# Designs tried in a protein design run: designed miniproteins, single chains, continued (4). Part 73

Each design is a single chain, and the fold is of that chain. pLDDT is the mean over its residues in the fold that is shown.

## One batch from the design tools (miniprotein)

Design m14537
Fold by ESMFold2-Fast:
Structure m14537 (fold): chain A 96 residues (1-96)
Amino acid sequence: SMEEEKEIEEIANKAVDEASKRFPLTDEEREQIKKEIIEFLKKVRGLTPEQLRALADAFEENAKRYEKQGRTVEAAKAYAFSIALRLYAERKEKEA
């Protein structure tokens, strides 16, 4: 629905904004990560809050590995995905 699409876009915006506070990203990098989060959240719509949090934990661990390797953009992207998945899980719990 249009309401669900708006919620997914709001989640993606919040996730990229939070990641940008920790990692320096260009406007182009922020927009690309936002688009990738939106598409990913659409693909995982059917997952439970527990499954979404398990994915978020995996992305957070990937972000830590990329950060240690000096791969800032990949770390930022993985971190943003982790935040988005946690926000989406919280929203699903409120709908239950």
Scores: mean pLDDT 88

Design m14538
Fold by ESMFold2-Fast:
Structure m14538 (fold): chain A 98 residues (1-98)
Amino acid sequence: GAPVIEIKITFKEELSKSIAEAIIEEIEKEILKIPGVLSAEASIDWKKDPKTIYVKVTLDPSLSREEQEAIAEQAKKAAYEAASKLAGIESIEVEIKE
């Protein structure tokens, strides 16, 4: 399958629906601008984890591992900048999956 970057943003407090929606829209918009990104989907599980936004970024399968790692760092930065404007961030984690 195509390589996937998973980003987990944990907030200091539970998000309101309006703040979460604004963060999700900005994250998806900013990450999709990165060359080599095919899709960016952000979501929140209100029932299990209302403090965390999960971002799934699908990459061009022709990219090298080094290019994937560079995009992961750019996506992490974009997600952090988008989220930190609206809510306090406790942690951000990024993982590349195949």
Scores: mean pLDDT 88

Design m14539
Fold by ESMFold2-Fast:
Structure m14539 (fold): chain A 65 residues (1-65)
Amino acid sequence: VVTGTITEEQREKLLEAAKGRRLTLEELESILGPDAAVFMGLADVDGDGTISLEELEPVLDALVV
């Protein structure tokens, strides 16, 4: 079962990786593991298969442990 909860370390890695580029599902899997697909679905507002820093900020604020 996937949850929406992430650690502070995962949050920092996501924010750093999103600076100046979009994150792909593959990169999210590297940081979040099996929760990446659910996170992509929450953060990928424009449905292009990538997420930007602007899309990450509100989702990370809601999901940090």
Scores: mean pLDDT 70

Design m14540
Fold by ESMFold2-Fast:
Structure m14540 (fold): chain A 61 residues (1-61)
Amino acid sequence: DKEFVKKIQKLFGLKVDGVLDEETAKALEKARTDEELFKFFDKDNDGLITKKDLEEAIKEL
């Protein structure tokens, strides 16, 4: 979904082109290992990143 990819690119300050490229994929992987990015996506602060947490983070952009 190009709109979802664009939202992710805006979130990480990447070029917004709607393409799931290597840079966008790396940003998502970093969110899983980087504690600061993990907390940013974990809007509920429940220690898990769910689809709902991602949708909530993206909606605030």
Scores: mean pLDDT 64

Design m14541
Fold by ESMFold2-Fast:
Structure m14541 (fold): chain A 70 residues (1-70)
Amino acid sequence: MEIPDEEIEEMAKYLAKKYEENIEEAVRMVELAAEKMSEENLRKFLEAFEKVEKNPELVEAVRKVVKEKL
């Protein structure tokens, strides 16, 4: 599935805002999205997420999921 860069950035911002206090649900949402994303889309998503999310634990959890799907 081809996802525009702008949509990936909005997805990262949405996940950071909605799930900042629920790491397990954030990880599950990223796992589901990753199954439908290209490797390039996943890398762009991670870069966008790391720029908007300030919780290191959540960033690390999401990074692990993305790297396992690459």
Scores: mean pLDDT 72

Design m14542
Fold by ESMFold2-Fast:
Structure m14542 (fold): chain A 68 residues (1-68)
Amino acid sequence: MSAEEKAALVDTLNDMTKQVVTYLKSKGQEEKAEQFKKEADKLIADSVKNNDSYDNAVLKFQQIVAKL
């Protein structure tokens, strides 16, 4: 993955994280929102650190969402 592709992926995952967190908080699920945000933030940081592929990063993100 190029640096530009990685930046775009990070921005996309951050936006998705914000949307999910906002949704969970709007439903009174604040603990789930905080837990999800921590897991998502860690995944994004790890993907940057490990230079994960786009597909692998998205798959891991989907696995975190599936746990909700």
Scores: mean pLDDT 81

Design m14543
Fold by ESMFold2-Fast:
Structure m14543 (fold): chain A 83 residues (1-83)
Amino acid sequence: SIMEGTITLARLMALETEAYVIIRKNENDPEKKEKGREVLEEIRKLTEEFKKTFKEDPENEEAIKKTEERLDEIEEKLYEIEK
């Protein structure tokens, strides 16, 4: 349902933030940093599956766009940290 989709996107955004925090706090620990990247990749896959299912709803389109923008920001920050 649309409501279920909205809850899922909110959960995905929370997990994105958690992954970023894990990676940032453990930038000197390669094992924990790798785990954070794996979580981020899983979130991207879930976002793509959600996009396929709910693409026709304007509210979901906005939420998907915001999620994708947030994932891109997290990836950019990870790239900066890995320098």
Scores: mean pLDDT 64

Design m14544
Fold by ESMFold2-Fast:
Structure m14544 (fold): chain A 88 residues (1-88)
Amino acid sequence: SSEEMRKTVEKLKEKVQELVKQLQDMMKNNAPKSDILLKMAQLGALLVGMVVQKKIARKEGDHETAEELDKEIDKANEVLEKASKYLS
């Protein structure tokens, strides 16, 4: 249902935003590369979940939720790219 989808999307957004902040803080504090890599893996797993939810939203005609998920996916990818460059 749209209500259940909305709850799932909000929980995913909160988890993604938390991991993004943690990863940014870890890079600022020069955390070990292994710890950054593990955090990137966790964020990547949530990213897969967001892509799945976006496809479901589009199938159900929930264009607003799909666009919201696209924006969060883009933000997560930007942070992952920055972390990848940090590890290089």
Scores: mean pLDDT 86

Design m14545
Fold by ESMFold2-Fast:
Structure m14545 (fold): chain A 65 residues (1-65)
Amino acid sequence: DARRAAAEAAKRRLEAALGPETTVEIEGDAILVRDSSKDYTTYSATAILVAAANIEGIEARLERV
């Protein structure tokens, strides 16, 4: 439940930061970000868990792989 809440908060935060040109989707414990290039950027679910108590810092904590 905490992971789901963190993922939902991260989705809102990423949508606000990246703007409407980016689609953010939650799949289980992962966040998938799709930009205008049709390329998916995956963010570490572990980074989300580490930042669960600090939602404002998620964009600085997530690693693109």
Scores: mean pLDDT 52

Design m14546
Fold by ESMFold2-Fast:
Structure m14546 (fold): chain A 59 residues (1-59)
Amino acid sequence: SLKEIYEKVKKIFPDADEETIRKLALAIYLVEKHGADLETAAKGAGVTVEQIKEALSKL
């Protein structure tokens, strides 16, 4: 679920603000659950492709 992804992202980026964690969790949710490409997910959620890649590598 989106909530489970949020909790995992928060553990990976403990120093990030809540808005950044929510945006990154949404981007990852779009990639993993809806098959969005990394660039589309990043642009839609307002994060970078590199942030998504880092989070996915640590999940």
Scores: mean pLDDT 82

Design m14547
Fold by ESMFold2-Fast:
Structure m14547 (fold): chain A 76 residues (1-76)
Amino acid sequence: MVEEARRLLEEAVAHTEAAAASTDPAERERHLRLALEHAARVGRIYAEAVAAGDEETVAEIERLAREADARIAAIL
């Protein structure tokens, strides 16, 4: 679960970077949509970990999400 969440967050950041670098509005929209889709999938993994009482996984996903948020803020 943590490895999957890490991969999805890395992909979300990469799509945000691609959107910021793109000069084509349609390409920007596509990348932002993919970034949001990956973020939503991480949210589902997080909710499952919370429901399972897996505090270690919850804490690690929170750390990864905070790091991804900081990276996205630096791009925007």
Scores: mean pLDDT 85

Design m14548
Fold by ESMFold2-Fast:
Structure m14548 (fold): chain A 101 residues (1-101)
Amino acid sequence: MEELQKAFIEGLERAAELLKEDKEAVELLKEGKKAAETDGGNGILEAMRLMYEALELAFLNEELRPKAEESAEYLAKKAPELKDQILGAYEHAKEVAEAKK
């Protein structure tokens, strides 16, 4: 868990840099980082939910879609144990964001 927690936190920080033009998405990713720092596995689960919300917001901005995709890929690469969950959340966020148009 410790290595996974560190990798996921690094991924969230990188995602916040990539999505910096979406202030709300950045705040959600910062909350996710705090959650991941708090209680290992339980914190990671909460951080994933906040990450999902941040990716959904980024997909509502057409200019940020490539950066949202890059963020999801980077997170999946950094935390391969969570790859299916991260990519699943990304695909679902994309579908929900497209439906909101």
Scores: mean pLDDT 75

Design m14549
Fold by ESMFold2-Fast:
Structure m14549 (fold): chain A 73 residues (1-73)
Amino acid sequence: SARDALIAALEASLKDLKAQADALAADIAAFKAANPNPTPEQQKELTRKEVIRGMLEIAAAANELLIERIRAR
């Protein structure tokens, strides 16, 4: 059904968003480990990465809520 196709597409999108957030979390952790005393430029880059990660997590949460709402009818 169109509903099942939509749910499948949203679940695929959610999986991708979570994978991107996890990859970025690992990148942030590695960046912090490599740069224990970050320069101002490195701190700006770290902050940028943390903001993007936060946006991905919000998008994933919104997508989860949408899937739940569609499934609940």
Scores: mean pLDDT 88

Design m14550
Fold by ESMFold2-Fast:
Structure m14550 (fold): chain A 79 residues (1-79)
Amino acid sequence: IDAKIDRLEQIIRDAERAIRAGNLDEARRKIAEADDIIDDIMRQMPQMTRDQIDRFFALMRRAAKLKEELAAKEAEAAA
């Protein structure tokens, strides 16, 4: 499970960089990868430690913020 949380963190960092670079296609792909890993971790949540759950929830909040930022950037690009 720790390896999946580490992978999720890396993907979120990649998505953050893609948004800053204006690479919205890459950001969308990275966010989709993050959602898949989030779903996988969610299924394992009953077996997770408190520390793992806390770290996971922090990453979920970052992913939600990135989705909002991506939507805003896509709207700007469409105008």
Scores: mean pLDDT 79

Design m14551
Fold by ESMFold2-Fast:
Structure m14551 (fold): chain A 82 residues (1-82)
Amino acid sequence: MKKVAVVGFGEKGSEKILELIEEGKEIVLVADISEQKVAEAEKGLKPKYGTEARVIDAKDSEAVEEAAKEAGADEVVYAVPE
């Protein structure tokens, strides 16, 4: 099963997460610059899917890549407008 890290937990991010889950992928990490969005992702996804959530700026690609690697992600999906 492919393990995926998703960057962005807004409208596009939440939609993409549902799409990936429907495809049979495992969501191991959700990253967002908003502490509120990260808290929402952790509360909603961690109990059901084991998903980690972290406050990371999507523009900091190095931090995103490091967090995804630590979470065991096979791929990273960016779901942010910028």
Scores: mean pLDDT 80

Design m14552
Fold by ESMFold2-Fast:
Structure m14552 (fold): chain A 96 residues (1-96)
Amino acid sequence: MEEEREKKLLEEARKLAREMLEAGVPELEILNKLKALFEKAGYPAEKATQLAIEVVKEVVEELRAANEVEHSPEAAEKRRAELEAEVAAERAAKAA
């Protein structure tokens, strides 16, 4: 069925978008690549653009939610303490 093909394509697009976002690729470049992917799969340009925007939005919101959970006050404080310890170790190494 058409909806099964769309679901599989959306799943592939979400995986690709997540990988590209984690690699630091700008959202606009990801959007353009996903749009090209959907157009190549036979979707009209308007529909391809809508699907690409939806996928990018969903993946960005997923990564943002994951980062919000990891960016707890405790996690931020721990990372800061580790950074201060590294700076102190570098200063000690230079002094020796």
Scores: mean pLDDT 72

Design m14553
Fold by ESMFold2-Fast:
Structure m14553 (fold): chain A 94 residues (1-94)
Amino acid sequence: MSPQQQMQTGQQNLYDDVSRTIDSYNQGQMTRDQTLDSIYYNMVGYGQWMINRQGISRQQAIDVIQSVARNVSSQYPSQRDIIIQAMQRAIQQM
């Protein structure tokens, strides 16, 4: 699989996981802190998977995480601050 195809797969999986987490938050199933932690761990997990298992560069993994954060924030503008905060923390840990 090409690096571009691996990035697309990682981006889609991360988008789906983050969107599901935001839906749970909006349904009152998670606190703000639980939501932030869940998004953070998903972003770190996917970022590390892309770098360590798929051979994607750190910068390319960061680009995927940032693209997902931007796309989910567009879909859930009221939760943009939670998403961006989780993204910033995840990037610092990669």
Scores: mean pLDDT 83

Design m14554
Fold by ESMFold2-Fast:
Structure m14554 (fold): chain A 100 residues (1-100)
Amino acid sequence: SQQGTNVNSQIDSVRSRVGSMLTTVSNAIQDMIRNNGDMSMIDQLGDTAQDGSNRVNDLIVQSRDFKRQGRYDDAQRQVDQADQVVTDTTSRVNSIISQG
């Protein structure tokens, strides 16, 4: 169905955005270490990114399960939440990076 195709496309988009966020965080942590940055800030960056990534993964798993059940509206809701989580997490990591 079109809804199933849309959910798959959105899952791929969300996963790509998580990958980009994790790359940004990895680069920022490396820069902070090289410049003798605050270790508590480095830990906060890593923890924030890991928490966000784990939450997105859980939502994607739930979305795929709902799709297998033919529950496309529930699947869409989980992916919409995953998109919001990656957006919010990216905003948080960028805020932490700007303070380091």
Scores: mean pLDDT 89

Design m14555
Fold by ESMFold2-Fast:
Order: structure tokens, then C-alpha cells, then sequence
Structure m14555 (fold): chain A 84 residues (1-84)
């Protein structure tokens, strides 16, 4: 269900943010955790829409790639603000 997808996304956000920042040697910030949460929740909602539309697996792959790109952009933006 949509609620289950959103809940899973919200619960995963802090762990995803931590793993990425640890791999890149960057500090984990509340701002980045919130950005990851926003991206994952948006992704969950779009996954639900694709499921309702009966979309092919390629659409889910493209959506996941977009989410990863947005998370990376968010990390760079937050890091740049902290250094400015």
C-alpha cells in the first residue's frame, strides 16, 4: 500500500544518509537526513503510481536512478552550504 511504502521510506532515510556519508567521508547532518527522507518519500509515491499504471520494470529502474542522483545532489548542496 501507499502507506507501507511511505513508512518504509521514512524509516530507511537515516540509515541511507549514514551509509552514503560514511562511504564519502562526509559528516552526517540533520539537513541531509531530511533531504534523503524527502527524496525517498517522493520515490515511494511515484513507485505506487507506477504500480497502479502497470508500468514495466524499466520505469522502476529509471525512477531509482533519479532518486540516487537527487540524493547525491542534496548531499553536495548541504555540504556546500556548511562550507560557505
Amino acid sequence: SLEELIKAAEEAAEEEARVLTEELGLPLTPEFVEEVRRVLVEHAKRVYELRQAGAPSSEYVALSQEAVARIREGLLAVHARLLA
Scores: mean pLDDT 81

Design m14556
Fold by ESMFold2-Fast:
Structure m14556 (fold): chain A 90 residues (1-90)
Amino acid sequence: MEKVEIEFKELSEEELEVKIVGSEDAVKAAGMVLQYHLEDVKASAEKKDGKTVLTIKGKLKGKSIEEVAEEVKEYLETNVGAEVEVKFIK
């Protein structure tokens, strides 16, 4: 089963940075869900050790960071079939 690691970093009450590591398909799916919940988005992607790394920075549209993390995790587990690990950093 593909493993996806997602790190949520709180920059402020409204602004966060998310780092996603996994397959290209899983990372793209996570980025799509995140962009739905964020405004003023800046994103960068790289390949590292055969995995795709996506970093997204943006402002929350009204849901908490925990609610957004839960929706991303559920989407990936249900629609991609990935094993998702979530970490929060303040």
Scores: mean pLDDT 82

Design m14557
Fold by ESMFold2-Fast:
Structure m14557 (fold): chain A 86 residues (1-86)
Amino acid sequence: SSVAEMEKFVERLVKEGVPLLRELLRLAEEIRATGEDRTEDEVLEELARRLNVSKSTVRKRLERLDKAAEKGIEELEKELLRLAKE
């Protein structure tokens, strides 16, 4: 599936040091390990805490990644490099 391909691509890019993706994958692994259900809002709040930014900032950064991913790998890579500088 295209979603699985995107997930694998994101996993590879975590090695480039994008803190948002690193913390998102770590949180996803923790949720899977505990079997605990969390809302999108709770996930955003926890990511904001881990990254020491506002919940609004996390949401906007995720929206930017989603939008870039729709345009393809090249645009996603550019947005990840931009986020690494923030």
Scores: mean pLDDT 74

Design m14558
Fold by ESMFold2-Fast:
Structure m14558 (fold): chain A 86 residues (1-86)
Amino acid sequence: SERKVIERIANALLKEKLITEEEAKEIIEKGAEALAEKVREAVLESGGSEELAESAAEFVRLLVEGKLPDFDKMSAEQQAKWKELT
């Protein structure tokens, strides 16, 4: 389910200490858009480009929605990450 995908990703981020327990709870409560925004923010804070941050946020939205992205248009790293999470 959508909620279980959000919980899985939020818990993974918490385990890696990329977010706090309070932020993980808020993401689970608020849903996919809150998760996408936190991923975007984390990429920017780590020195990633705005393009990379937006791509990461969109990738997370597609994961939560259960949509199969076009693999031919995804980077090799994005394809590997999708297969790992699905």
Scores: mean pLDDT 72

Design m14559
Fold by ESMFold2-Fast:
Structure m14559 (fold): chain A 88 residues (1-88)
Amino acid sequence: DEKEKLLEAYERSLEGFLEILKKLFEEGKIKELKMFIKTAKNEVLLDETVKSIEELEEAVEKLLERYREALEKGEPTISYSKIELEKK
């Protein structure tokens, strides 16, 4: 299944980035992350503020669920991805 393989590839592409973010939380270098991700058709896939590793994992699960829905609509293109790190 093309959609299943693309979803899995996207999940794998996030893993390296997530390892870095988890390390930053573990080291106390960031207090929170604001994540905003949308498709080329302006569908919002994620608009979350994450304050812990657990919340980060939950946000990623939500992102992957919504990306699956976008793929079903024929919208595989993510046009905007913003991740803001807040220290304090």
Scores: mean pLDDT 81

Design m14560
Fold by ESMFold2-Fast:
Structure m14560 (fold): chain A 85 residues (1-85)
Amino acid sequence: SLEDQGQSLIDQLQQLIEETEKLLEENKDNPEKRREILQEARQRLDQLVDQLLSLIDQITDPDVKTQFLSQLKRIQLRFLDLVQR
């Protein structure tokens, strides 16, 4: 279903954030590697976000749509926090 595909994309986004945070901590003393990690994570994040937004446009249930957009916003804020560290 579209909802199952949406949840799969959210799960992938959450895993990306968790992996990125771990890699940044492992490279806390290497600014060049940290920039590389964030650049690669941004590219993957943008791809997954585009896929999720395209899928959300196909969802007719406003409550489900709002739930996915809310989850996406939280993920984007978590990524922004990692960039600002």
Scores: mean pLDDT 89

Design m14561
Fold by ESMFold2-Fast:
Structure m14561 (fold): chain A 91 residues (1-91)
Amino acid sequence: IKELVEEAKRLVDEVAELAKKAIPKLKELGEVDPSLSEEEVKKLIDERKEQLKKLIEELGKKAETDEEYRKLLEELLELAKRDKEELKKLL
């Protein structure tokens, strides 16, 4: 469980950094509000990153005693891996 938590937190950091590099493409694709400045989008990415890390830590704590939370943590890890690959394609 601790290894899954640490891997998920690392992936969330990597996704956030890739998303910051992809901001012009994300605006072009309509995935972010094009009226927002690059600085505002970066702030939103960082806020979401911190929220996801807190969620990962809470899921990891609950996964020690509950199999359903372990499954949710594994699903979140797979979603983060997918997001990383999709963002890499935009760069």
Scores: mean pLDDT 79

Design m14562
Fold by ESMFold2-Fast:
Structure m14562 (fold): chain A 100 residues (1-100)
Amino acid sequence: DLVKKLEEALKAGNSEEAIKYVREATEQALNLDDPEEAVRLLKEIVDVVEKYADKPGATEVARIVLDAASALSEKTDDLDLQVEIGVIEIRAAVIIATNK
């Protein structure tokens, strides 16, 4: 489970592994044929990043999540999913802004 590996990396303060696992997890999400499952995976990722927002690598992980959510928004015409994606983008952006 890539999300568990991401959480373990963030908890340990291993920014290099956290960035690696978030890239793998977001790439997996963007390659899913079901946009509902992709949104669910991105939501699980952003939940973990918020929990460890003060850890090394969290800001860069949040930027990768923001980019992936933006890309996913282009792949769906479902308004309810677009709203959920928008919430993920806002949550990631808040992590980036508060760590400056």
Scores: mean pLDDT 85

Design m14563
Fold by ESMFold2-Fast:
Structure m14563 (fold): chain A 111 residues (1-111)
Amino acid sequence: MFSEKEKEIIKETVRELAKLLGIEDLVERITKIAVATAESILGFGVSLEELLKEIPKLVSSKDPEDRVLGMAMLVALPSRKIYEEVYNKVKDLMSEEEKAIVEKAVKKLFP
């Protein structure tokens, strides 16, 4: 389970991404879904192969809600190694501004 500090880092990351994509009204909804999904992944397990399929699908979506959710899930991954594996599949699907927000969040979560 995430600490309150980790949840706040995820929420601030969602806020920055949602602002960039013009969907600030959905910050609370996306944060709640991203945290709940990541906690489910941590609690019940999910294969790296599933993460390598689902996160790129969300990040490549034309729907800004799906894009922000995908990037929030990327940030919320359980280890830096898993993050780097998934990031390598999505980095070319993200803008430079989106990459900067994601990388800043990951540095706070895995200092």
Scores: mean pLDDT 78

Design m14564
Fold by ESMFold2-Fast:
Formats: C-alpha cells, sequence, structure tokens
Structure m14564 (fold): chain A 80 residues (1-80)
C-alpha cells in the first residue's frame, strides 16, 4: 500500500479508526521487512507534517513509528 492511500485514509477516518488501520498496516509490513516498514512510517510522518494534518493524527503515526523502531532494534540485537 502506497503512502497516498494512507493519507486518504487519514482524511476519511477518525483518529481512533486511523490508529487501528495504520497499526494493522504497520504489523503486516513489519512481518515482511522490518527496516522497510520503519522507513515507510518515517516517509508517511513527513508527508502528513507537510500536509499540515491535525496534531492528533501526527501523534498516531509517531506512536506507531516509535513502536516499529523499537521492534526493529530488538530484531537487530537478536541477529547479532
Amino acid sequence: MEIEELIKKAEELSVDDFFMYLTDVAVKRLSKDPKAALKFLEDLLEEMKQRNFPQEYIEVVETIRRAVKAKVEELEKKAA
């Protein structure tokens, strides 16, 4: 799923529904490629900030990004 599709979902969904939707997307991406999932969330966060989304939506992306980053770091430590 491309960043533009998630931007559209953020415009259509409430903060709570967007949080649930993005969490599902992030979990599915994390299971396939953890580093690509993190980059995807960082790119999404940047795009949403550029579009001046409400702070509540930006905080949703940042919260999920931090969780994914922590999981990527955990997986990298386990591989070392």
Scores: mean pLDDT 82

Design m14565
Fold by ESMFold2-Fast:
Structure m14565 (fold): chain A 64 residues (1-64)
Amino acid sequence: AEEIVEETRKRFLEAGMTPEQVDIVVETVRDVIEKYGTDPVQLANAAVAGALRAIGDEIDRELA
């Protein structure tokens, strides 16, 4: 479980996301692991959902 979280953090940081955005993605992935286990489809969906949430938070902050 923790290995998947760590791998997700590294990949998104290397892709150019900020540490704050990556924290949102990692939190979403952890929530899914606790609820559904380590199913690859659920983990992929969680990573995408977390990334969209992070982007939405950034847009909301700039518009405020």
Scores: mean pLDDT 72

Design m14566
Fold by ESMFold2-Fast:
Structure m14566 (fold): chain A 95 residues (1-95)
Amino acid sequence: MSPEELEAEITAGIAEIGIAVAEVSLPTMQAKVDAGTMSDADLAAEERFLDRLVETSRKAAEMLRKLGRDEEAQRLLERTREVAERMQAVLDRAR
């Protein structure tokens, strides 16, 4: 495995973990928003998490595309977009 391939695999793995964390966290975020218990600190933390997830997935997709793994890059970006849109909708309701 080349160093470039290893970096792409690690970065994509981090993005995949981020997507999984977002999926697990969404019901808790929704419950806090519905209950009015989402603090400004909670909102800021979730916004920072979302920004990091999007940036990590973008970097992973760029690395995958450079390796000719365009289909994997596209799937990662689509999955990230779907979860990011769901998180943003919850965050927008809390504002």
Scores: mean pLDDT 87

Design m14567
Fold by ESMFold2-Fast:
Order: sequence, then structure tokens, then C-alpha cells
Structure m14567 (fold): chain A 109 residues (1-109)
Amino acid sequence: VSPEEGRELGERAALLLASPDPRDQREGGELAARLGASPGPEAALAGVRAAGMGIGSPYPIGAGMGGYAAGVASKSPHPVASAGGRKAAEGAIADPRPEAREGALRGLA
């Protein structure tokens, strides 16, 4: 994945996670997780940003998927993406919504 493609996919993941359709939220979260696990630093960072948008979502599935993607990104070989993913996952664990916490714990596993 090129840096430009990584950014475009990250924007798509964020839009999907903001969708009221739970299928779009799941698709966006899976895309954000795949980006966060990317060997490319720009794609991994785009995944972390999309994960943060998901956690901030008013939709429980979006928040859970965002937490999952953040947990996955915490395992990134890129220090900035790994640190960002860890911080976002810790924030999701502190979220009062059980979906966000469960998602983050699943991604961290």
C-alpha cells in the first residue's frame, strides 16, 4: 500500500465508522485494523486515526470496532503508530460503553 493509498483507505475507514449502518461500522473497523497492522508507517498511522474516530463514534458497534483497531495498531512495528494505538486502546478501556472496552481488549490480545 502506497502512502497515498493508505491515507485514502484511512479516510474511507473513518467515514464507514461514522456511518449509522452497523455493517459499514464493522467494515470500517476491519479496514482500520488492517491499516494499523500495515508495514507502511503512513498506512499504520491512518489506521490509528480511523480507530480514534471509531472510538469517538456515538454508535456502540463503531466504538467497539474502533477499540479493536486501536488494540491491533498497538502491536505495530512503527513506534509512533504503536504508541498511538496503545493510547487509544487505553482510552477505549476507560470508556463507559462496554463495547468500546471489549473491542480494545480483543484487539490487544
Scores: mean pLDDT 83

Design m14568
Fold by ESMFold2-Fast:
Structure m14568 (fold): chain A 102 residues (1-102)
Amino acid sequence: NLDEYEQRILKALERLGDKETKELAEKIFEMIKNKVSKEELAKFLQEEFGLSPELAEKVAEVLLNGSPDEQYLVIGSLLGRKLGITSGGEQTLMDFLDGLLS
């Protein structure tokens, strides 16, 4: 259930005290629920997370059309990169997404 994952992520970010990352997470969930275009979400991901256009498009695809579990894993990966708690560059995230999209 995406709503359960949203509550879990937002509660964790609130406990960490990272208001900026919490606001980004809230915006991602808002965009998914509002069924924004893939292009609009990809542009947001490029601007806020510094993703390449190609990576942003793949992330947007999973966030809009993936299962709740896939959405949770991808959001967790993005937020972890923003917080500096995950390792790996764009290629690592691309390989992960290619696994989910296969």
Scores: mean pLDDT 80

Design m14569
Fold by ESMFold2-Fast:
Structure m14569 (fold): chain A 94 residues (1-94)
Amino acid sequence: EEYQQQSAEMQAQGVSGVVTGVQLGFEDLGQGHLIPEVVEVLRRGGEEARKRGLNPGIIVRTAAGAALRALVDGRGDQAVEEARKAVEDTLKVS
């Protein structure tokens, strides 16, 4: 149980770190208004991964990367959709 609790805490910390990175990236690029929607996509993706017995960090990191890539490429308006697509695609292959 102690080992299971530590594993769950490490997974939660990994997800939290990725979410913080997304928040900072979007704020730095003046797109802070998109943060709530992107974070909600990451949260739901992580929850779905846990329900399927998958590591939520992989799903959340992949979706966060897709959102940040869209933002950096000047496609910030597509960042939320790119995150949703990344969650769906990653869940299909896991």
Scores: mean pLDDT 75

